Designed miniproteins, single chains. Designs and how they scored, part 106

Each design is a single chain, and the fold is of that chain. pLDDT is the mean over its residues in the fold that is shown.

## One batch from the design tools (miniprotein)

Design m3921
Fold by ESMFold2-Fast:
Structure m3921 (fold): chain A 92 residues (1-92)
Amino acid sequence: DRVAELARAIEAKDEETAVRLARELAAELEALGVSGGVAAYTLARQLISTGLLSEEQKEILRELGEKYLKSDSKLSAVEAAVELVREVLRRL
C-alpha cells in the first residue's frame, strides 16, 4: 500500500522518499482530472486513515488538507501533494 509507505516515510522524516511517493500517488489523481486542492485534501485524509501517524501529524494533515480544499489554488495535483508533504515535515 503506497499510502502506508508514504505515512511511514513521514513518520521517519524521510523527505526524499515522502516527496517521491507523494508525486506517484498524485499522478494517479491528476490522470483522473482531480484538482490540486482536492488531491491534497484526498491524500491528507488517506494518510490519516492509515492509523500510522502520530496525533500531531494527523492534526497538521487535517488543517492543511482543509486549507488546500478551501483555497483557489491553481496548483496541479502533483504540486499540491508535494507542498502538503513538505509542509507536514516542516511543522514537525
Scores: mean pLDDT 83

Design m3922
Fold by ESMFold2-Fast:
Structure m3922 (fold): chain A 55 residues (1-55)
Amino acid sequence: SAEEELQAMLNQMVKQKASVEQIRAAVETFIAGVEDEETRERLRKLAEEKIEEHE
């Protein structure tokens, strides 16, 4: 699922100690490929929660 793919990407970036800016850029690129509005909003919320933990 898109959520599983996003979580895998975020976990990989956190392991590599990517900056918050790099993570945000990757998230926006990922979400831009998603056509469903509700899914995009759900993924943005998930990403923000993960970014907040990393900050």
Scores: mean pLDDT 78

Design m3923
Fold by ESMFold2-Fast:
Structure m3923 (fold): chain A 68 residues (1-68)
Amino acid sequence: MEEELIERVKEAARTIALHFGLSEEDAEKIGEYAAEVARQGLEAGLSPQEVIDLALKEAIRRAKELLA
């Protein structure tokens, strides 16, 4: 189910951001960003695996930008 995939991506991205040392507020924003990337990927016809890989890669990139 798309909702479950998006929720799992959001939670994983938030956890990764917290591990990088971001605040809870910034980690939540990273999670929301990953969820949005996942939603757009699914709408564009990407497979669940492609969506997970893309969303987490983008979340990591954005988290690193916030630390720089």
Scores: mean pLDDT 83

Design m3924
Fold by ESMFold2-Fast:
Structure m3924 (fold): chain A 80 residues (1-80)
Amino acid sequence: KTAEIHYELGKRTKDARHYLIAGRLYFKKGEYDKAIEAYEEAIKVDPENATAYRNLADVYEKKGDFEKAEEYRKKADELS
């Protein structure tokens, strides 16, 4: 439920930080699709947030989508 609280805070405040916290908590729980949704919302709020792209890459790697993981890692590298 803590991840859901941070996701709702991100929606209400338009603060990428809350979406990043929600995504990380979903990822730790193995809820990879919810983690992806949270990180995508972080990117909508802050499109230059390298941390969101790195975290997306980590989730896709855990899902076995190595091609998307590489794409998001390259994007994060460009922004850092």
Scores: mean pLDDT 86

Design m3925
Fold by ESMFold2-Fast:
Structure m3925 (fold): chain A 95 residues (1-95)
Amino acid sequence: SLEELEKEIEELEKEIRELEKEYEKAKKEGDYKKALEILKKRLELLKRKLELLKELLKIAPKEEILKIIGEILRTIGEILDIEKEIKELEEKLKK
């Protein structure tokens, strides 16, 4: 269970990193519609990661708790940043 949650989080992190690379490429190419779709996809993966981190926190050993809380807070920060960037790109694409 603990190992399965850690593996799922690791796979999500891998997918998020690949989408981050695709996002930077789309921005460099001026493809803001593609960039927006990539951000929305990254947001969904980050929300899934947050759910898994919360489940991990319930079963983790005491010595890992602070580390997991740190990862939760970082993930929340990334979600908020991406939601803001999505709004900015949606507004830019309307004009």
Scores: mean pLDDT 87

Design m3926
Fold by ESMFold2-Fast:
Structure m3926 (fold): chain A 88 residues (1-88)
Amino acid sequence: MKYSEKELDVEVLEALAEIAVGIGRSIARKHNSEEMLKLVEEFEKKAREIIDEYKNAESDEQRAELVKKFNELLKEYGKKLDEILEKH
């Protein structure tokens, strides 16, 4: 199969987003936390928006900026999950 470098990066971003969402949903269910479930839904929406922008990016500079935004989104998501867990 022929994969472009851009297509491979999209698959990695999608896999990371799916893992993060899966972990968050699992924890939310275990703790019966509506607040955490809403955070997971917000993250999934924002992650999908960044991935869609990445698919349409025409330059290496745009792709690099979107990867940075995705990493910042992952860090904020993890921080907010930890903050909610500390309240339980």
Scores: mean pLDDT 80

Design m3927
Fold by ESMFold2-Fast:
Structure m3927 (fold): chain A 74 residues (1-74)
Amino acid sequence: MIPKEVLEAEVEAGVAMIDAAVRMRFSEDPAEKEELRKRLEKAGELSNKGVEALKQGNYEEAVELFREAARVAR
């Protein structure tokens, strides 16, 4: 079974990325849109690496990657 900490980190990353995406879509400021786009791209890369680590059973690495994705998206 996947550890609760991994699932919590994955959810935190997902929520942060959804928030960033929603803000980007509805922002009227071109500079804010571009900043959010860059954060979302970087967070997406980290989240994808987290999913790969999770698939391999590398739970500690998955947690770190998902937490970093959440931080970058904020």
Scores: mean pLDDT 85

Design m3928
Fold by ESMFold2-Fast:
Structure m3928 (fold): chain A 93 residues (1-93)
Amino acid sequence: DARILLGAGEALLKAKHYEEAVELYERAISLLEESDLLSLGQAYLNLGQALFHLGKLEEALEYYRKALELFERAGDEGGVRLARENIERVKKA
């Protein structure tokens, strides 16, 4: 179910349905275990992106930082890079 919610959230994010994407990612995060580092990192990154598009810059920054920490713990260099790029985007907005 968390996997289904993540996929649905991503589809909504791509469709620019940002408010619905936020809701689905929050639900997915509540169902994921702390050990699901990559899935949690992806969910926080995508939640941050939806919040950024909604103009909620401080919330987006907090979730990007959470995603960064999770990707660093997972050793996911690609996720670390994406999280850092999104953090810099918020700081320049």
Scores: mean pLDDT 87

Design m3929
Fold by ESMFold2-Fast:
Structure m3929 (fold): chain A 64 residues (1-64)
Amino acid sequence: MKAVLVAVGLSEKEAEELAEKLKKELGFDEVKIIRVKNEEEGKKLAKELLATTDATVIPVGAIK
């Protein structure tokens, strides 16, 4: 099962650590990481990905 992690305001290291947790705890075989600067960009990207991919889209942010 595929996942896309949409990371808002996270460092590359923080996003990678979350991707590893998703692989271990939820059994995802592929996790693609996309980092965005703010929540609005994250919302736009998540909606687009849900329309165009069969992967599970997981948005996560540091602070709103």
Scores: mean pLDDT 74

Design m3930
Fold by ESMFold2-Fast:
Structure m3930 (fold): chain A 97 residues (1-97)
Amino acid sequence: MISGTLSGGGKYKAGEQITVSVTVSSSDDKEYTVAVMMKKEGTDEWTLLGQGRVKPGETFTVTFTAPKEKGKYIIEAYAFDENGNVTLLDSIEIEVE
């Protein structure tokens, strides 16, 4: 079973640079595609912040600019295995002030 942890939650100012990191854990030494996505709370419109290939124990880092629209945003990390199965790794919240 694959798992992961997101870091970088918290409060930010509009236009501030935000860095989020996802660390992947698995019993397999297999390489996974990881995607980091964001949506504004109360919407279903996802924006891809970044994607890359990671091995278990590696950290994938994405840097982006805080949205201009103030409010709460949900950031989620997903892993895709070799068979196309999708696993939600972690979900965090940021607040833009």
Scores: mean pLDDT 84

Design m3931
Fold by ESMFold2-Fast:
Structure m3931 (fold): chain A 87 residues (1-87)
Amino acid sequence: DLVVKLKDKDPKVREQAALELGRLGDKRYVPALIEALKDKDPRVREAAARALGRIGDKEAIEALREALKDKDPRVREAAREALERIG
């Protein structure tokens, strides 16, 4: 279950789960990916932002705007690109 893997102890597993959920494109996973935008590992937050951009659900806009203020510049860039994709 990819949603369970988003909460795995290994940040590499969480990163891969976020990217896979984005590839599936199912908007039912948007709340779980919004939670992953607050992950401790910046690679997981970057993957969650990219996944939300790929799914394209406007429900993610507020959380992605908050991610524009992330301490990691790659997370900020992923959030910017995601917002551009959503429109």
Scores: mean pLDDT 90

Design m3932
Fold by ESMFold2-Fast:
Structure m3932 (fold): chain A 64 residues (1-64)
Amino acid sequence: ASAEEIETVAGMAAKELAKKYGVDEAELKRRLKEMITELLAQGKSLEEAAREAVEEETKRLEEE
């Protein structure tokens, strides 16, 4: 996946989660970008990486 595709996917997910949980969008976007990049390095697709990153951050936010 391109850096632009990662930026777009992470940005959209961060905006939605930040609104839902009342957290900092910029920090959430940074975390999602890092997680997506790591999952892509493990051989996952952009769709799989984005889904897993969102699921992990959602669990973290719901446990706080």
Scores: mean pLDDT 81

Design m3933
Fold by ESMFold2-Fast:
Structure m3933 (fold): chain A 67 residues (1-67)
Amino acid sequence: LESKYVALYTAAKINEVGAEVSEELAEEAYKKDKKKGEEFRKGAELDRRAAEENRRRAEELEKEYLE
């Protein structure tokens, strides 16, 4: 059980990093191409949502493990 929530915390961290990179790319792209900037921003939003969901799942499993 511990290995499962640890894996979910790791997945959440990966999604967070992905969101940060996409946000940086969105800012740079937005200066030259608003459409490209919007696409990167949407990608960052999806990554942040995935990170939140994975973190919630990890917290639920951790709570079950710890009671």
Scores: mean pLDDT 80

Design m3934
Fold by ESMFold2-Fast:
Structure m3934 (fold): chain A 67 residues (1-67)
Amino acid sequence: SAAEDAERARRAAEEHRDEGAAASAAGQMFGLVGGEKGRELARKAAELHSDPEKAMEMAIEAAEAGK
């Protein structure tokens, strides 16, 4: 039904949001911190978009590097 499809889409969006948000945050922070070096790290962060565990670790590392 439409309601069940909507609920499934919502859960998928939340999981995709966590994956993409973590990778995107890491990429943006690496881009800001290092200029050319940051862009290289941001590109590598994008490679991890499909791996939520790695994306989360990179986001944490980026946050600590920004201190």
Scores: mean pLDDT 54

Design m3935
Fold by ESMFold2-Fast:
Structure m3935 (fold): chain A 65 residues (1-65)
Amino acid sequence: SVTEEVARDLLIVAAETESGGVRVRREGEKFVLTTRHNTPEDREALARAKREFEAAGYEVETREV
């Protein structure tokens, strides 16, 4: 079975691996998602990752580099 911690790690890996353009870090009780490059593709990937994290119940802040 997938634990809450494992599910969280999978979201991080998916965000960073699927796009190649998103970085994930933890800041206190929230996740901070940033673009690696300021491209339309990275911004789209960032928006998708934000939606996925929020849908899973996590607090998210997004920042462009």
Scores: mean pLDDT 71

Design m3936
Fold by ESMFold2-Fast:
Structure m3936 (fold): chain A 81 residues (1-81)
Amino acid sequence: LLGLGKAHLEEGDYELAIEEYERHLAGNPDDAEAWTNLGKALFNLGKYEEAKEYYEKALALNPDNEEAKENLKKVEEKLAA
């Protein structure tokens, strides 16, 4: 399931990526990478507040996740603009 979500994310099929990651996370809620990728899909759809929430979930699970930290900074910049 995680592989299908990544494929959709890489191809720009953000809505399909969201569906696949949400399905994966229903069974695997402690997967910080999946929360980060769900946030990335939402960010690319312009849903910055939702992206922020999921990046914060990823960081709650893995505080040293540099990708989630950088992406959270980017989403906060969008929300401040």
Scores: mean pLDDT 82

Design m3937
Fold by ESMFold2-Fast:
Structure m3937 (fold): chain A 64 residues (1-64)
Amino acid sequence: MLQELADRLLAAYREMGLSEEELAELRAVLAAGLASDLPEEVLRRLLEGMLAALPEARAALAAA
């Protein structure tokens, strides 16, 4: 389910140490994306792409 992928992204960013404000903003963006007119296949691909990019995002945040 697309909701599971979105929840996994939020959990990963919370683990990376994002603030409550930043997490609320990300939650809103993800909710808006899921409510959009885009096909489920497109949304799934985007969420999977974001999950695949998490190691790079984590490395960048750790380096800063």
Scores: mean pLDDT 76

Design m3938
Fold by ESMFold2-Fast:
Parts: sequence; structure tokens; C-alpha cells
Structure m3938 (fold): chain A 91 residues (1-91)
Amino acid sequence: RELAKEAAELALEAAKLALKAGGDVNLATAAALLAAGAQFMVEKGVGSDEEAGLDAKAAGDLAKEAAEKAGNEEGKELGEKGKELGEKAAA
């Protein structure tokens, strides 16, 4: 649960950084929605930690791509960390 929450928070932060840097709005928005969904699942106790972890992993991957396209190194790093933690939460 804590890993899925942390992964979702990192992915959401990465998505926000990508949007702020003028990255791909569609990718960053998709990442933010998935990250928010994963956070909602953890906070409300809806779904499994595996499902939240998978959503956070997907969000982190999309946020990393959006940040990379925008040249935002911090967003890229946070998106990668979110992906890794989401992967661990889903395991």
C-alpha cells in the first residue's frame, strides 16, 4: 500500500513537471489521470494494491516520456522512480 501511494505521488509530480515544462500535454494529462486514479484507490481502499501499483507504473512511464520530450530532467527522474516503485507495489 505505501509503495503504491509513493509511486502514485512521484508519477503525479513528474506529470506536473512535464506539463510545466511545456511537454506533450496528452501524455502528461494521461499520466496525471492514471496517477490520481492510483492515489484514489489507495486512499479509498478501492481495488487492490497490485492494481494501484500497475496504474502508478503506467503513470510513471507516461510522465517520464512527457518530461523527456520536454527536456525536463527532474520530471524524467521522478517518472522513472514512480514506475519502479509502482512495479514493486504490483509484484
Scores: mean pLDDT 78

Design m3939
Fold by ESMFold2-Fast:
Structure m3939 (fold): chain A 97 residues (1-97)
Amino acid sequence: SADEALLAAARAAADILRGAREIGKEAAEKALELLKEALELAKEAGASEAVLAALEEALAAAEEAVATGTEETTPDGEAAVAAAEDALAAARELLAA
């Protein structure tokens, strides 16, 4: 369940970060840091290749969002941060198991 939750959260973060027209730079930077931590914990936990690939895609999307982001806060930015927080929580649960 933790692996499935992490995969779903990583995919959600990637989709929001890639699909949104307006991701605020602050939200994009926060999502990037959360996703970096999630990826390192997932690697340490021995997560599946699918999970690692999804997290790497989400990281790439977050890096692009940081480069193109504005200083405005957006609902999509908040959703991206929430998905990244869910990914980090799932990665922590996977490592603790």
Scores: mean pLDDT 82

Design m3940
Fold by ESMFold2-Fast:
Order: sequence, then C-alpha cells, then structure tokens
Structure m3940 (fold): chain A 104 residues (1-104)
Amino acid sequence: TPSLAELVEGLAGLSDDEADAMVRMMRGVGNTFENPKVRELGLEISDLYGELIDAAKAGDVAAVRDTLRRISDLYRQMAELSEDPKLRENLLRLSERYRRIAEE
C-alpha cells in the first residue's frame, strides 16, 4: 500500500486530462452495479475521486485525509449492502486500505 505522501505526490502529478479520464472510468465502474443502492454509493465514490485529486493538487493533506475516510466509509456501506460474498470481501479490503492511508 502506498504511503499518504506517495499517494498525494502521484495524484498531484496527474494532468487534467488524466484526472478527468480516471473519474470517468470510476463513474463507469459505478454504473455496472445491479443493486441501485450500491450503484448510487459507487457513483458518489467516483465524485470523491475528483475531490481527492483536486485536494492532492492543492497540497491540502487534511482534505486528502478527509476524502480518503469518506471513500473508505462508502466502500464499507457498499459491502454491507452486497449479497455477493466475493464482492463484499473486495469492497471491505478497499475500505480498509483507504482507512489505513487516511489514518497514517
């Protein structure tokens, strides 16, 4: 797992086109969920990826930490709503990784 500093540096280094492409890709993934509540949370995460990149580009580490915590919480909510055990495991793993980076 990257450190908070490595994550901030990597995200801050993205061009505007690369940042837009990443957010669009995440939005596309969110739209693939069949459960409408899980889909809504996935789309909210795609918007938070945009906020995360903007905060990293601004050098606002506190905003980066806050956004990572929000993303972690949304992945946990998606896991709680997911009936597929494999999807639930993957979403919980994502939640834990984002939480760990935020609490560094």
Scores: mean pLDDT 86

Design m3941
Fold by ESMFold2-Fast:
Structure m3941 (fold): chain A 64 residues (1-64)
Amino acid sequence: MLELRVRVVDSDEPPTEEERQALRDALIAAGLSEEFAQTLVDAGYRFVRYDPEARVLELERARG
């Protein structure tokens, strides 16, 4: 089972186009649907890391 871990960071910088594409690709590679991956990209998440052995995907987002 895939575990999603989200860190909230004190950053006001929106993701760049390259960061958005990298996140989308990483989420799809981790086994998420394209629709769900796009939802997280559009919500402003950033990719931190993926551990395929533990099936842990770490993301970060700016404070709401």
Scores: mean pLDDT 77

Design m3942
Fold by ESMFold2-Fast:
Structure m3942 (fold): chain A 88 residues (1-88)
Amino acid sequence: MKVLIIRSSGGADQANSERVKALLTAEGHEVVGDITTSQFLADPEGTIAKYKPDLIIAIGGGPGNPLVEPVKVALEAGIPVIAISGGT
């Protein structure tokens, strides 16, 4: 399937994104994009139209990368979401 990753620009979320990309590729999935939460929220409809994801994986959940709005927007657009919280 086609997977879009949404994460913070922080190093921990970037490192987690790289691990998720490796696992998805090993299982035969295509990672169509790796973007920040801010990039996604700036144009959710255009981003979905550009990448055409079957699934969105959202990585984060801290104050600098809250997942509530990106998850809500993706689900309202009809795209299933897996949210991975890196919060303490």
Scores: mean pLDDT 77

Design m3943
Fold by ESMFold2-Fast:
Structure m3943 (fold): chain A 64 residues (1-64)
Amino acid sequence: MKRIALVAAPTAELAEELGRMALEGRGADEAIPLPGATGEEARALARKIQELTGAAVGLAGVAA
């Protein structure tokens, strides 16, 4: 089963860097950058991905 990190950050560059760090530090298999997304939007997306795919989804990044 895949482990996915959703990365909410104010810029694309920050989202990419935090995604890289999440892959290295938290054992996620994939990182999905969500530039401009709020923490609540990222959480809502995480729930939908878990429901549709059965993947384990975590959150990383800055809550806006």
Scores: mean pLDDT 70

Design m3944
Fold by ESMFold2-Fast:
Structure m3944 (fold): chain A 70 residues (1-70)
Amino acid sequence: SLKEAREYFEKGKKAYEAGDLKEAFKYYAEALEILDTLPPTPEVQALRDEVAANLAKVLREMEAKEAAAA
C-alpha cells in the first residue's frame, strides 16, 4: 500500500541519517518495489520520484566510498 511505501521511505531516511548507506539503500529499494505495484496516481508518482532521487544519492555515495577505498 501507499502507507507501507511511505513507512519504508521513512526507515530509509533514518538509516541514511545514521550513516547506514546499505540499510538506507535496502529500505528505499523496498519502497520503490511497493510503489511499482500501485496505480500511477499523481501522489504515487510524486513519492516514487522522491524515493528514486534519495536512492540515487545513496548509490552515488556508496560508489564514492568504493572509489576512495580502491
Scores: mean pLDDT 82

Design m3945
Fold by ESMFold2-Fast:
Structure m3945 (fold): chain A 64 residues (1-64)
Amino acid sequence: MTEEERLRESLERQRRSARAVLADLEADTPRARAVVQTVADHLGISLEEARELLRRHLEGILAA
């Protein structure tokens, strides 16, 4: 595989993962709640702020 092929595959995996996490976040799954809690605890912000930050980050990945 070329470096370009590896990068393309990595980006596609990242986009698939981002779509799955965003779907979990919209559905308010236990997995999504755990991730939001981890982000909130790690950054010292509220759950609402962590959810918005994570959502914007995932949307950014999908827009790239």
Scores: mean pLDDT 78

Design m3946
Fold by ESMFold2-Fast:
Formats: sequence, C-alpha cells, structure tokens
Structure m3946 (fold): chain A 66 residues (1-66)
Amino acid sequence: MSLEEIGEKIAEATGLSREQGKLAARVVKENPDWSIDQQGKLIAEKTGVSEEVGKKAAGIARALLV
C-alpha cells in the first residue's frame, strides 16, 4: 500500500487532511522503532492537532504498514 493510500485512510478515520494523513504515514515509516507516543507527538507538532489525534493517526499507520 502506498503512503498516499495510507494517508487517505488516516484522513478518513481521524478527520485530518489528506496531506496531514500522508505526513503521519511518513513519520511512522521513517521512525518505525519509535513508540506510538513519540510518533503521535511528532505528528501533532507538525500538523497542529492534539497529541491524542496524532497517536490515533500513528496507530492506523502502524497497522497498515505491517
């Protein structure tokens, strides 16, 4: 599955934009050894959403990147 497809699924599930969803997917793919908290925090910092939403996005990306 492409990062664009993963980003779209994240956007649909979390209410993020497609670009924010792609960013979330990239953060998880580029930092696979990070905890979900660390990935979610970076997503939140880069997108301006809450850490809770960032962690949800990270969880979805982690599941789809298996």
Scores: mean pLDDT 84

Design m3947
Fold by ESMFold2-Fast:
Structure m3947 (fold): chain A 56 residues (1-56)
Amino acid sequence: SIDEELKKLAEKYGLSVSSVKGGIAAIKENELLERLVEHDLGKELTEELKEILAKL
């Protein structure tokens, strides 16, 4: 389940599920917002969010 993956990722990085979902939505929207997510949340988490987005 995608929701279960989102919850596990939120727990791993000490974030809320809402923050994880917001990051995925921003990455999906455009490249500029993807860069802002990378700046705010870091490269490693951004790549994991992109992997989840690829499964959607």
Scores: mean pLDDT 81

Design m3948
Fold by ESMFold2-Fast:
Structure m3948 (fold): chain A 59 residues (1-59)
Amino acid sequence: MPLARVTEDWTARTPEELTLKKGDIVEILERVDDAFWRVRSLKTGKVGLLPTDAIEVIS
């Protein structure tokens, strides 16, 4: 499964987004559009949206 690392601290701006810290690892589930990925936090198990610019694919 594709994994990504969060490259900057991100605070959720909507209920659909996740709050994550730089260095957190997420599982990429789906690319929703050109601006957002749907991801699962490996730390919390929560699923939500993250901006594409806030992550780096590592696998």
Scores: mean pLDDT 81

Design m3949
Fold by ESMFold2-Fast:
Structure m3949 (fold): chain A 120 residues (1-120)
Amino acid sequence: MEVEKLKEEAIEAAKNHNIDKLLEVLKELGKYGPVVLYFDEDGKAHVVYADDEKAKEEIVALAAKRGANFTAGSPAQGFSNDKAYELSVAMLDAFLTAAAKKYGKTLTWGDERGNVRTAA
């Protein structure tokens, strides 16, 4: 399937509380490379690849901010706080660890619940 359509489907599945469809689409996207769904400080959903240069720079910049919050769980995002939080944390951790290793950086980021995490 075409990458851009899969990214749109992932965002739509997240909005519609359709976790099974979201995981299916993310699995298909993963065939093209390491992929992360995350929600920025403004609550906007993003689907990015670790090898996307612009997305890499944006995520590194966000992860470097004090109190950076990569969270979901607002009603508009289609998840309960717990499920959105767990999914976003796990996926962002995997992506940032891959980016840290590839680019020789140690990345520190904060989650919605005030936990400070390090990817190296």
Scores: mean pLDDT 56

Design m3950
Fold by ESMFold2-Fast:
Structure m3950 (fold): chain A 50 residues (1-50)
Amino acid sequence: ADEDLEKMLEALVAGDFEKAIRYAQKALEKNPNDERARRLLQTARDRAGL
C-alpha cells in the first residue's frame, strides 16, 4: 500500500531499519507481488546487516 511504502522510505532515511522492515512486510502482506516492497525489504535487511 502507498502509505506503508511512504513509511518504509521515511524509516530508511531515518536509519530505522527495523521499522522499515516492518512496513515492507505489511505492504507484502497486502500485496505479495509488490516488487518495490520486496526490493525495499531487501535494502533494509542489507543495511541492518541481515
Scores: mean pLDDT 78

Design m3951
Fold by ESMFold2-Fast:
Structure m3951 (fold): chain A 84 residues (1-84)
Amino acid sequence: MDKLNEGFKLLQEGKYEEAIKKFREALKEDPTNKEAWKYLILAYYKLGKKNEMAKVFLRLYIEHGLEETQKLTVEMVKLYEKLK
């Protein structure tokens, strides 16, 4: 099964720590998977792990640049609102 899809299902179920593990596995397999970066940051945010969230955001910025990080931030806000 796709690690990204497994993680997203866990994220929707509120199983944030398990979702983080799946998103980290997805990024280990494909670090260009921008959805995995987005979901990983959102999962840390939901857990209130602001320092870990900031580290992932900084890594995303370094590896993918400012414009892509801004785009993914907008998508994260929309996803946060959709998950309610």
Scores: mean pLDDT 80

Design m3952
Fold by ESMFold2-Fast:
Structure m3952 (fold): chain A 55 residues (1-55)
Amino acid sequence: VSEEAKKLAELYGEYLEKEKGLDAKKAAENIIKLIENGEATAEDVKKLLEEMGVL
């Protein structure tokens, strides 16, 4: 997984921690697994962050 994908996963994990009270590190790890398995792309995560106003 690329460094950009890892950064995007970390940002989304932090967002979920603030909004849902989830563990940011665990959330980021789960997103990275989805990208590694081809269930999501780094671009999908980036679009979500942009829609949420994080990016």
Scores: mean pLDDT 78

Design m3953
Fold by ESMFold2-Fast:
Structure m3953 (fold): chain A 87 residues (1-87)
Amino acid sequence: APPLEVTVSAPASAKVGEPVTVTGTTSRPADRITFFLDGEEVATFTGPLTSASVTLTFTAAGDHTVSILAEADGSSALASVTVTVTA
């Protein structure tokens, strides 16, 4: 099977309480796409999917890591971005 790759797109900055849309895109259909905020699972989508989006609201100021794990055919790919949140 071709390699599985995932790309994450999110704003670089946000405010506390502001809705932020995070999008994951895969190089081939994924059986599952999971979104994490600071290592905690916040959403899971089951496929087959080549993209998924979630709206996140940050409750604390500071730097937060948003990660996307894509899984297909026993392969996995992970991508992460940092969102700087202000009060």
Scores: mean pLDDT 85

Design m3954
Fold by ESMFold2-Fast:
Structure m3954 (fold): chain A 60 residues (1-60)
Amino acid sequence: MNTFVIQTDNTNKAIAAALAAIGDLPDATVTLSGTTVTITVPDIPEAIAAAEALIKTFTT
């Protein structure tokens, strides 16, 4: 499992984007704690690439 973290003021937007990108993957999870969105994905290159693209989008 690979874990990615997004810290953002737009937590609802981050969660929606994460669910859209990885929500159909088995064993993927999205959790929220305050302003921190934590995304976990299985060790599948396509899933990791999708999660990394999301992180890059929200850290720009």
Scores: mean pLDDT 78

Design m3955
Fold by ESMFold2-Fast:
Structure m3955 (fold): chain A 68 residues (1-68)
Amino acid sequence: SAKEKLEELLEELNKDPRVKAELVGDDTLVIEVEDNPTLITGLALRLIGDYPDFDVSVKGNTITVTAK
């Protein structure tokens, strides 16, 4: 399910101290990233490639991954 995929992603992301991920409801993961443009851009591009069934959006230092 989308929720299970997001929970697995949350656990992986929260291993990096520069990243704080939080699940909102069953279909949305909110990712707060250290204010580092290279890290933010690199992570966003990786998520777009790895999660094609999800919408990935970036606003400032926050990346949002939402089930389609």
Scores: mean pLDDT 84

Design m3957
Fold by ESMFold2-Fast:
Structure m3957 (fold): chain A 80 residues (1-80)
Amino acid sequence: SYLDLIEKLDEIVDQLSDSDRQRLANVLIDGVRRGLTDETWNALRKAIELYEKENLSPKEFVDKFIELYYEEVEKALKEK
């Protein structure tokens, strides 16, 4: 559920460096500015799933979320 994903995100955020927390915040803001809330949420969900399954570090989670987010942005820009 969305609540379960938010709880896991909060756990990860508590472990992030100030720099990585800022990188995460910047991408979330970018998603809001572009009106790509569904794409942002989809990327976040996938990154959290990988964090749990692949035992990623908090930094690796942020790197993966940014990667997945920009893949979603690229797809959205190529479609109508």
Scores: mean pLDDT 83

